# Designed miniproteins, single chains: the designs that were tried, part 102

Each design is a single chain, and the fold is of that chain. pLDDT is the mean over its residues in the fold that is shown.

## One batch from the design tools (miniprotein)

Design m3774
Fold by ESMFold2-Fast:
Structure m3774 (fold): chain A 86 residues (1-86)
Amino acid sequence: GENLEKAKLLLEQAREALKSGDYEKAAELAMKALLEAMKASTNLNVINKAIAGILQAMGELLEGDYEKAAKVALEVGEEVLAEVES
């Protein structure tokens, strides 16, 4: 669906930002991808995993660890998207 396609595009953009060292942008894009993936899913376990990933990434951003925030949000985003497509 439209939300799943948007989530995939946002995750690709987040990966590119991570590769270029723009960790803050990578984290923002990956968290946006998780929000779109939540809209694409009817599975509460997938939705809860996406919420947990967003909260963890936000926590790392608040502590100033932008690289860890980006990596966490991207990792959870890839796992959530794989589960939504299953």
Scores: mean pLDDT 86

Design m3776
Fold by ESMFold2-Fast:
Structure m3776 (fold): chain A 63 residues (1-63)
Amino acid sequence: LSEKERLEAEGTMYLMRATVYEKNGDYEGAIKTLEEAIKRLEEKHPEMAEILREKLEEIKKRK
């Protein structure tokens, strides 16, 4: 896989993990997961980092 495909898969895994935390009512776990993912991906894959930031803002509004 290309680096871009690997980073997209990584971002997707973090997004799914955050969604599981959210569905279980663990908003702190979801927020922490997304913050770590954004820090990891923001330089190498800004587009994926933006998707993660949108999810983070959505969860923060519900908390």
Scores: mean pLDDT 82

Design m3777
Fold by ESMFold2-Fast:
Structure m3777 (fold): chain A 68 residues (1-68)
Amino acid sequence: SEEEEEAVRKKAAEAEAAGIVESRGYKVLSAEVLELDEDYAVVKVETDEGVYKVTYDLKTGEFTIEKI
C-alpha cells in the first residue's frame, strides 16, 4: 500500500542519513525524519559531537549536512 511504501522510504532515509554522518567520522546516537516528501527527506541526526540536519534527495542520493 502507499502507506507501507512511505514507511519504507522513511526508514531508508533515516538509515541513509545516519550512514552519511557516520562516513564523516561521527558516532551516530539517533536518527529521526523531520520531513518526508516524494523527492526529499530531512533527517535529524544526533551524534557524540552534536546534532546535524541532513537533507537527502530520495531520487538522486544528493545530500546536504548542516549542524543545528
Scores: mean pLDDT 78

Design m3779
Fold by ESMFold2-Fast:
Structure m3779 (fold): chain A 97 residues (1-97)
Amino acid sequence: SMMEELRRKFEELLEELERLLEEGAPREEIAELLKEAAELVEELGDDELRLRLARLLGRALLRQVEENPDSSVTVEEARERIEEELRRLEEEVRARR
């Protein structure tokens, strides 16, 4: 089905995003794939997949803060905020199941 194909493409994008983050790929390349994954997950309407993408987005945002010397937010502050937002999203997903 078309939905199964979209899910497979989404999972392939997540795997590629994890690889790029591990390898320290350019921020612009990571951002482009995150955008593609966000469009796919919106089409899929799956909360578990949204949560998985949100976790990768959090990792990408932390790397952005680490690489930006002009950041008004420290890496520690960014990590805490991301972890709080992820916990909130996990609770919302759990409440819907």
Scores: mean pLDDT 78

Design m3780
Fold by ESMFold2-Fast:
Structure m3780 (fold): chain A 83 residues (1-83)
Amino acid sequence: MKEKVERVLEAMRNDEASPEIAEIARELLASPDEDVRVLAIGALLRFGGWSVDEALALADTLPDELAREMAHIAIAVEATTPR
């Protein structure tokens, strides 16, 4: 898991889209760690072809309030930088 998180973070930092990164991000959505799920939502918005509405709906399922707030911030950032 840590290596997959690091790969997605590197792709987000370098803005490098790949099918592998999109697949890893989908796997990270199943993580019990809400911070990892926030990262996955942002990555799927940028690289995975997700809509803002889909990302917001998933963010609303996060059990931790701070993680939900972080997800909303990540979604807003991605929504203001169209791909």
Scores: mean pLDDT 78

Design m3781
Fold by ESMFold2-Fast:
Structure m3781 (fold): chain A 86 residues (1-86)
Amino acid sequence: MEKAKEYLEKGKKLYEQGRYWEAVDYFEKAIELDPNNAEAYYLLGKVYYKMGDLDKAIEYFRKAIELDPSNEKAKKFLEEVENIKK
């Protein structure tokens, strides 16, 4: 509920500051409270992409799309990451 959203927003702020591992921790906490939060999985995908972990980025973008097939941004990132990885 409200706390899951709070963790998500805190994670976004950390991501904007380049504090990627701390952002991961908060997005994981958001998912613990709301396992169907497609946005949290999308943001985890973005963080792992920034850190160069393409396998985890793909995993999380796929999960985000599974939960929210209308997330065009997640689909575009997945296509981009898969193209880089081959």
Scores: mean pLDDT 84

Design m3782
Fold by ESMFold2-Fast:
Structure m3782 (fold): chain A 54 residues (1-54)
Amino acid sequence: SAADLRVGDVVTVTLPDGRRLVGVVTAVSAETATILARYEDGRIVEITVPSSQI
């Protein structure tokens, strides 16, 4: 549940292409969460998603 989501949580996010990335929550609001996800090559991407999608 989005209400139980906290900074530091490890979550899986689904990209528009249907790929899944594992990331860490860095910010949470009532409507959105910001996640730092790591690609298999070691690069880090910051993704903002609706809290309902986590």
Scores: mean pLDDT 75

Design m3783
Fold by ESMFold2-Fast:
Parts: sequence; structure tokens; C-alpha cells
Structure m3783 (fold): chain A 70 residues (1-70)
Amino acid sequence: MEIPQDLLDLLKEIEELIKELKEKPSEKLKEELEEKLKLLEQGLPQLPPEMHEPLEKLLEKYRKEVKEIL
């Protein structure tokens, strides 16, 4: 299964933003992270079904981490 490069880049950006937000909370980082999470959510229907469950779980994990910081 080929994972789109754009998806890999987006996941990496989200993980880096969450890490930065935990270490140094800021409104700018929060807004950027929320934008990236929205892009991931909107992209899910365009991906193979096999990727939906793992990405939905990952999205839930990211949203929970953001909520705990905010």
C-alpha cells in the first residue's frame, strides 16, 4: 500500500506541532495545528478504506492531546 507523500508530510507536521505546543503553548501554534487536523479529517474519504481506521484513531489521539493542552 502506497502512502501519499502529502499525507506523510501532514502527519509529520501535526506530530511536530503537538510536540511544540506541549513544550511552548501559543495561539499561533494552536491555530496552525487545528488547521492541519481539519485537513487530515477532510482528506480521509479520499484514502483507501484500509487507512480509514488507523487514521481515525490517530486523529482522535491528536484531538485528545490538543484538548488536554488547551
Scores: mean pLDDT 77

Design m3784
Fold by ESMFold2-Fast:
Structure m3784 (fold): chain A 65 residues (1-65)
Amino acid sequence: GPALERLGAELQEIAASFGLDVPPLRTREEIVAALRRLSERVFGVALSDEEAERLVDRMLAIIEK
């Protein structure tokens, strides 16, 4: 849906700002994987699948359009 598409675009832009090349994020699974990669590579924090899923849900709740 629109919130998922916006979240994917925002995460792709954030990843690019940290020098990470991330393909277009179109699915929830791609967004979760990108968030896990970004967290590990940039912040040194390994997220579990459950933690990443919860964070994606929180981010989607913020993106109201």
Scores: mean pLDDT 80

Design m3785
Fold by ESMFold2-Fast:
Structure m3785 (fold): chain A 66 residues (1-66)
Amino acid sequence: SARAQGLYNAGKELFKKGDLEGAKGAYRRAIQLDPDYAEAWRNLGEVLEKLGQTEESEEYRKLAER
């Protein structure tokens, strides 16, 4: 989906700028539009790890393997 891709790209920009909460929100919305978006799941996992949400990060990284 073009909308999911746009949200994923916005999430990457926010992540690069250190806006971890913004990146988390953008990646979550990308996944809501495209639940099979493996890169969005992977990047969400990395953001959650950096936010100290390690349990959620592990689950999201596992989902990215599907």
Scores: mean pLDDT 79

Design m3786
Fold by ESMFold2-Fast:
Structure m3786 (fold): chain A 97 residues (1-97)
Amino acid sequence: GHMLRLEPQPLTPEAQRLLDEAVASAKAGDVETALHKLMEASIAAGNPVTALAAAMALHFVRKGGDPAEAIRFVADAAEKSGNTPLAEAARRMAEAV
C-alpha cells in the first residue's frame, strides 16, 4: 500500500558499507572513525538530523566526553527521525565501547 513513506527506506549499498565500517571501527576502539563513518552513512542515507547528531557526538568525544553517551545520543536521534538501520547500528556501537 501507500504507507511505504512511513517506513525507513532501504539503505543503498554505499550507506550499508559505511554503517558496517562504523560498527567495525567501534568494536576496534576507534570511536572517532566510527562516528565519522556513521555521519557519512547518515548523509548517504539522506538523513541530515542523524548526520548532525553524529557530528555533535564526535565533537563531544574530542572534548573528552564519554563515547558510549555520545553514541547513545546519535542512536536516539536516529530513532526519533525514523532511521531504524542507523539507530540499530548506533546501538551496536554503544555496546562495543
Scores: mean pLDDT 80

Design m3787
Fold by ESMFold2-Fast:
Structure m3787 (fold): chain A 85 residues (1-85)
Amino acid sequence: SEARRLVLEAMKALENGDYDKAIELAEQALKLDPNNPEAYIVLARAYLKKGDYEKALSYAEQAIKLDPNNPLARELYEEAKKRLE
């Protein structure tokens, strides 16, 4: 699917340290599939790396709501929460 392609490209952008590109690609994926938990995980990771802990927490929470058994989403949520003191 197109949404899956965009998520995979966003993950590659994260690996390359291009957090802004990862955000843009993940947002495009959500326009095609608003309930894509992997796109929310990408957004949470990118914002965590950028130090925007409120956005990271919010996106991780959305990923948990869509896929509550995903350990990565919960790990991102807890990390962002700790950073907010």
Scores: mean pLDDT 89

Design m3788
Fold by ESMFold2-Fast:
Structure m3788 (fold): chain A 86 residues (1-86)
Amino acid sequence: MSEELVKKAEELIKEAEELVQKARDPNMSPEERRRLIEEALKKAKEASKLVDEATGIDPETRRKLVTKITAVYLEAVGLLLEEELS
């Protein structure tokens, strides 16, 4: 069922990316922005877990998924730091 795990991970990554993009809206309240970032981090963690559970996927596919998950984490943390330092 590695293909199903990969598909679910990709769906979660996409949802996390969309949440981070919404959180970048300067007209969004700080409270709503934090909530979106926290939700994105939760989805990224879930995607990471699914990738770890996926056996038999090729190394390039795993690398691409891990790279996207890492990018979401870095963007989400960056937004939290911008809010804290502002």
Scores: mean pLDDT 82

Design m3789
Fold by ESMFold2-Fast:
Structure m3789 (fold): chain A 70 residues (1-70)
Amino acid sequence: SEKEEKIKEIEEQIELIEKKIKELEEKYKEEAAKLSPEERAELEKATKDLIEIYEEKKKKLLELKKKLEK
């Protein structure tokens, strides 16, 4: 059904967001090891801000999925 197709598309988008969050966390750990404490703090803040944006997008997609499953 069209409803099942939309749910699958949302699930795929959620998986992509989770992968991006993981990649951001891994990239931060790798880059942070090369930086000064001050530069590391700036990168940490920028990384957290980006993760927050992706988490909010994921939250909206989860709510949309929940409404479609009802």
Scores: mean pLDDT 85

Design m3790
Fold by ESMFold2-Fast:
Structure m3790 (fold): chain A 76 residues (1-76)
Amino acid sequence: QSAEAYFNRGNIYLQLKKYDEAIADYNEAIRLDPNGNYVKEAYEGRSKAYGMRAAKLGKKEDAEEAAKDYEKAKEL
């Protein structure tokens, strides 16, 4: 239940192309440690998951969320 554990599992789901599960785990990693080392990497991972899901399903909202997370990660 640590931010690191959610972040690591999110990365595994992303590798497995389980984008819904990856996004959920990155959400928890960010929520549990919004100022920690993993928060930047969690935003990067969530951006990639949203981008891949947008490409797969044609969801415009996911493309917008991916862009927002990408910019947020650059600020961290």
Scores: mean pLDDT 86

Design m3791
Fold by ESMFold2-Fast:
Structure m3791 (fold): chain A 55 residues (1-55)
Amino acid sequence: MLEELKEMVENIDFSNPEEKKKVGTEVEEKIKRYKLSAEEQMEIYLLAAEKEKAA
């Protein structure tokens, strides 16, 4: 499940605020649902931060 969430984040168009908000919310809900470890959550958040900076 971690890989699915990372793929979702990598496919977000961070230049589109609506898409970023929508997919970001879905990822946060799935993190809670799948009960990802703190380390796995950090990997997703770091990936999202890197992608946002690149946009």
Scores: mean pLDDT 78

Design m3792
Fold by ESMFold2-Fast:
Structure m3792 (fold): chain A 111 residues (1-111)
Amino acid sequence: SAIEKDPNNAEAYNEEGVKYFLEGDIDKAIEYYEKAIELDPNYALAYMNLGMIYEELDDGNKEKAKEYFDKAIELDPNDARIYERLGEYYKKRGDYEKAEKYYKKAKELEP
């Protein structure tokens, strides 16, 4: 498929990926996040969402999860949504100290 590099299309594919993730269709979630990255290689939220999936897939995927999280922060260190997502992620794991740190960072980045 041709890469259009339309930021609105990348966001739409990312949102469709989130929908499939919430429905439990992990393979489709990955497919749509990868399509978002193909349309906009700088779409940090898609990297963040892939990182979350690979972290949950355990059994050797933790290094891949780390690479995606690092890429998301590298691409957009000032997007409050990435930090809110990380805060939620750590809160679900009971790591309240890391969750608070990321929520504070997200709050600082909200204009």
Scores: mean pLDDT 79

Design m3793
Fold by ESMFold2-Fast:
Structure m3793 (fold): chain A 107 residues (1-107)
Amino acid sequence: AVDDAIAGAAQALGVPRERLKAMTPEELEAEYDRLVQEARASAKTPEEQELIDRIVELADRIARDVYEALGGTEEGRKLAHLARIVLLKSGVETLRNDPAAARALLE
């Protein structure tokens, strides 16, 4: 689970797995916040902005569920932030490549 999450996040971020393993939950949270800002800044229309905000809301909800399921451990915090990063990157890439598919996923 954790190794799979690290692998997915490493691919999404374009960094080696070893770097993500060394990152603190706080560093992962800061990276997620940076990606959210970049995604919002990349919106070309009000509709894209709304869809990006919905992707962020979905990523945040799933991260909370992951954190709660893992009993609030430090490992759980790290896994929750990795899940948010992967979901945000995948959601934004889907929006850029197939806006209709992104919209369907958020309904």
Scores: mean pLDDT 78

Design m3794
Fold by ESMFold2-Fast:
Structure m3794 (fold): chain A 80 residues (1-80)
Amino acid sequence: SMKKEGYELLKKAAEEELKKDPNNILAHVRLGEAYYQLGEYEKAIEAFKRALELADKHGVELPYREEWEKRIQELKKKLE
């Protein structure tokens, strides 16, 4: 699927961004979204949690924070 290939490329791009800057909050969000769309739910949870942790640690406002928190809870339910 072209859409699945797009998310695999997004994942690789986010991973390369994080290699250069592990504190890139939006790269962690993009990685989480890519994992979510690829069905890798445990990795998606880890990536979204890391984005929230970094935002809190550095006092950065994360756009759509409530959506990412909700996504984590929804993904945890999928793993039940």
Scores: mean pLDDT 85

Design m3795
Fold by ESMFold2-Fast:
Structure m3795 (fold): chain A 92 residues (1-92)
Amino acid sequence: MKITGELIKDGKVIEKEEREVKTPAQAADYARYLIEKAKALGADEVKITIESEDPELARQAADEIVRLAKELGYDVEVKEENGKITITIKIE
């Protein structure tokens, strides 16, 4: 599955990167990396988009990312549209 990470500051995407991952655990590890990078760069939000041909795998990955973000104390918004899951994590 493809994970796209966007780091957002003052409503602008300051960094965008993509990674191919195979498991929900790898998706969560990548989300942790993106959150740490966002904090280091002073970003306000991390937007993570999950794309997979396996919808169940995408949902499991989203659930692990949401769990991680909430455990770290962040507010999370999740949207599922057109076979894509978008997770917005507020770093403030």
Scores: mean pLDDT 87

Design m3796
Fold by ESMFold2-Fast:
Structure m3796 (fold): chain A 61 residues (1-61)
Amino acid sequence: GDDLSRVAQALRDHGPLTLAELVELTGLSKSTVSRALRTLVALGAVEARRIDGKTRYAIAA
């Protein structure tokens, strides 16, 4: 949906992002971004990476 497209586009434009950074960049609520990320990870479009002790999300290569 639109929320999935907005989250995916932010990740393409800005690289690996935390949940908080995605909320700020997209203007979507934390719950909406969390659900979109869960769906994108399940589809294999996005992966969760541990970087310097933080979880960041990135487009799956």
Scores: mean pLDDT 84

Design m3797
Fold by ESMFold2-Fast:
Structure m3797 (fold): chain A 59 residues (1-59)
Amino acid sequence: SAAATLAQLPVERLRAGLATLEALLDAARAAGASPEHIAALEAQVADVRRALEAQGVAV
C-alpha cells in the first residue's frame, strides 16, 4: 500500500513531504474545503508520520 511504499523513502524526503501536506491541509481548512478533501489530506499526513515512525523518527 502507499504506507509501505512511503516507509522506503529517505527521511529527508518524508519530512519535506510532511511539511508540504501540513501546509496544504492548513490551506484547505482556511479555504473551507470539503470534509472529504480535508479527510484525504489528514490520511496522507498520518501515512507520512507512520513512515517516519517506521524509520525510528519521532513526529
Scores: mean pLDDT 82

Design m3798
Fold by ESMFold2-Fast:
Structure m3798 (fold): chain A 68 residues (1-68)
Amino acid sequence: VEAPELSSEALELAKEGVKAFNEGKYEEAAKLFEKALEIDPENVRIRYHLGVAYEELGKYEEAEKAYE
């Protein structure tokens, strides 16, 4: 299902997550994406970013769950 624009809070958390990810802070990025998903739990974009962050952390089971 195509998601509309993120809520303001979820969007800010996702932006901070992307910033942390770009700095190599994958654990912090994953936490920020998890927080964003608490607000917008079916957001495909945030779930995708969370999955990528989990893969970088070696959490492949969590990554697979986040993608699907």
Scores: mean pLDDT 76

Design m3799
Fold by ESMFold2-Fast:
Structure m3799 (fold): chain A 57 residues (1-57)
Amino acid sequence: SSMDKKQSMQKFKDNKDDQYQSLVDGFINVGFDKDLASKMAQMILDTEEWVIERRYS
């Protein structure tokens, strides 16, 4: 429903910066460089946002 979508999107946005930093740090710890880690983290978050938008269409 539209309400479930808005709730899920709000939670995503509220936690986005923390999720991004955790993903970047995790990828760097595994051996990826900062630029690649940042791009991978962004791709994961963009995919999560797309899934939320798609699921409640």
Scores: mean pLDDT 82

Design m3800
Fold by ESMFold2-Fast:
Structure m3800 (fold): chain A 86 residues (1-86)
Amino acid sequence: SARRDEWVARAVATAEGAGRQALALAAQGADLEALVQELLDQAREAVRRAEEIAKELGAAPEDMREVAEALLAAVEAQAARLRAAA
């Protein structure tokens, strides 16, 4: 669906943006591992709450699971890149 595809694209873009922000903050002396862990925890929570979020937004549960799983995969990829840069 167009809405699902849009939400997947936004989720990936959000993860990429968060990764860039975390890298910039780490360059200024922020705790990179703490930032990475926060991003992973938020993405994992989205996966756990996917059906609840779908109900709140009036979306299909399967579409929201795909969006949440895409977000988690993108955040995990960002986490790997950030940890390699540390």
Scores: mean pLDDT 83

Design m3801
Fold by ESMFold2-Fast:
Structure m3801 (fold): chain A 56 residues (1-56)
Amino acid sequence: MERLKELIREALEKQIKELNREELDDEELKEIIDAFLERIKELNAFEEAEKELLKY
C-alpha cells in the first residue's frame, strides 16, 4: 500500500498542477492531496470488499 500511496500522490499532484495551471500555494496543494489520499483510503477498503465479493 505504501508504494501505491506514493504513486497515487505523485499522479494527483501532476494532474492538479496541469488542471489548475494557476498559482497555488504549496501548503494548499498538500492539503488538497492529503484530502484525496484520505478518500482513497476509503475507496481502497471498498475495493477489498469488492474483491471478496468476486469470489462468490
Scores: mean pLDDT 63

Design m3802
Fold by ESMFold2-Fast:
Structure m3802 (fold): chain A 75 residues (1-75)
Amino acid sequence: MKEKAEEYLKKGEEALRNGDIETASEWYKKALEYAKEAGDLQGLGNAAIGAMRVGDYKLADEAVEAAQKLEVERG
């Protein structure tokens, strides 16, 4: 699960590097979904950063909210 999130983060970074903002946003959204399922706080943080870099502030907010929820659950 964590590996899957990292894979999608890399795909998002490549798409962003190629100027493919819409495709990059799509990969960061998939990375967020897998990071949430895995309880991967680092992956959630990286997805938020990626979303902000492509201007997808709604996706960034979702990632931050998921990370905050995970931290509360871990005590």
Scores: mean pLDDT 80

Design m3803
Fold by ESMFold2-Fast:
Structure m3803 (fold): chain A 59 residues (1-59)
Amino acid sequence: MEEEAKKAKEELEEAIRAIREARTSEQLHDAMVRAAEAYKRLAEIVGEEEARKLAEELL
């Protein structure tokens, strides 16, 4: 994986972990926003199809 795609994937993984660990609605909202932003960046680097496959791997 290219350096940029790897970083975006790691950011998405962190955001998904934050979603799973969220204890309040506020924490969940913040984590979902971070996940959406990281996913969008990943999709811009590797394309929508590949980004979906990588996101499914993390779920």
Scores: mean pLDDT 78

Design m3804
Fold by ESMFold2-Fast:
Structure m3804 (fold): chain A 104 residues (1-104)
Amino acid sequence: MEAIEEVVDGRGKFGEAPSTGFSDETVAELAERLGISPEGARALLAVLSKVAQAYTEGKSPEEIAELAREILEKLGLTSLQDEVVKAAREGRLDEMARILKAHL
């Protein structure tokens, strides 16, 4: 992302959003490849991207676990919170992806 000013869009609006890094075309391609809905693919990318970002920022496992829980709650995936949060806390992004893909 070379247009960083666009993704932050001013002060205090560091995008909640996975939309910061993903085009509709990328989401559609991923959805077809995984056999899930485009909404499911966008949700998967949102969770994985945010957790990976938190690790890059040096957040604690506890903070990462809480972030994953909040994102899943916003996406209506509360039944997956315990399993995905444990994988996130342990830094197992591939396990998180597998769990989410199985349910999306």
Scores: mean pLDDT 69

Design m3805
Fold by ESMFold2-Fast:
Structure m3805 (fold): chain A 83 residues (1-83)
Amino acid sequence: SELAEKAREAIKEAAKLLKEVKDKESILEAIGRILAAIGHLFQAELLEKKGGDKEKAEEAYREALELAEEAVEIAKEGIKKDG
């Protein structure tokens, strides 16, 4: 799934950016979004494996990507807030 791959890439980018963030609130908020993204990825993968609703699986992948992208933006803003 392209959405799953993009979500995993965004999670990796967010985690990499978090190493540069000093603001505790930004770190905690970004981690919360990363954990939520991982949860939605897991849900989507389970839906696919069980031959469930493909539309629901795709929606969960989309939600995972959005949360991961939010984590990236939070980390970027945290870096700006530190400087």
Scores: mean pLDDT 83

Design m3806
Fold by ESMFold2-Fast:
Structure m3806 (fold): chain A 65 residues (1-65)
Amino acid sequence: SQVAEQARKAMEQMIAGGVPVSEALEAAASYLKSQGLTELAEKVREAAKKGDGEEGLKLLKEAAE
């Protein structure tokens, strides 16, 4: 998905800029929901709430493929 690819790149740039992983994942989830990817957004938000940055990144990477 092109939308998931854009969310992944934006999140990686936020993390590289010093934004906490959980905040970057929440931002990515909000973006995904705004683009109509509601189910993926919910899964990414769940990972953010659990503090599981690796799971959130994996979800975005798999959806971008």
Scores: mean pLDDT 80

Design m3807
Fold by ESMFold2-Fast:
Structure m3807 (fold): chain A 80 residues (1-80)
Amino acid sequence: MTREELDQEVRLALAAMHLALGKRLLSQGKYEDAIKEFEKAKEIAREVLADPRASPGVRATAQRLLEEAEKLIKEAKEKL
């Protein structure tokens, strides 16, 4: 694993953590806070997808996280 590969994996882990926190906030009825966490996950996933050196596996994970964040943002906004 190169430093660049490690940095991508760390960014994906951070995006996943923001998604998990957002889901917890959503379950507690904290919709605005949940949206903020999902937006952070979305931003990180987009940064990974913008990196031309990201491997196909890294891109696939980033794309899944991005799509999940977008769906959860829509769901949370419908609850406001």
Scores: mean pLDDT 84

Design m3808
Fold by ESMFold2-Fast:
Structure m3808 (fold): chain A 83 residues (1-83)
Amino acid sequence: SEKEFEERLRRLEETLREAVERLKRGADVREVMELVGEALQLSPETVERWARAVEAAGGDAAGVAHALFLQAARELIERLLAE
């Protein structure tokens, strides 16, 4: 239903926003990426690759994560709209 779709998008936005803020505060990348992987319906292999990329970014971890999250969120929204 439309309400279920809106609720899913709201929860996704909240989860991704919180994840970026946690990374800005120096939270554990692996823990944050596991949470995001569930919200974005990512495979374990994608979560591992993204965690490594974000860890390798060091001081730009939040920026790299934001770009990855935005791309995956767009792909997920496109899949949901195609249903």
Scores: mean pLDDT 81

Design m3809
Fold by ESMFold2-Fast:
Structure m3809 (fold): chain A 55 residues (1-55)
Amino acid sequence: MTEALEKLGEAVKAADEEAAREAVRELGRQGMPQDVVDSIARQAAADIAAIRAEQ
């Protein structure tokens, strides 16, 4: 689980939507509840959008 969270953090920092989506899918595959996965996915998308707005 930690490895998938690290990949998600790196993807968000890089504003890489595809990598962030793959990391979120991996969290779900590893047994994270779907509502938590959906919340993390929405937060990651918002963070990436904010980074893009600053660049």
Scores: mean pLDDT 79

Design m3810
Fold by ESMFold2-Fast:
Structure m3810 (fold): chain A 70 residues (1-70)
Amino acid sequence: MLSPEETRERLLEVKRLLKEGKVDEALKLLEDLLSRVDNEALRASIQYLIDLIKEGKVDEAVALLEKTLG
């Protein structure tokens, strides 16, 4: 299981990748993260981010990450 600190670091990396337009790399990181977290609320949040990105709502996904991570 990933620690809260490791999860936060990976989500910060996802935000960086999305801001750089590296959408496919960000999706791969989120899917890896989803496979490694057991917390249901966190898994739901990660799945929601994946869904937003797959729908082309990248700006909304970035805004959600910025609001959540600071």
Scores: mean pLDDT 82

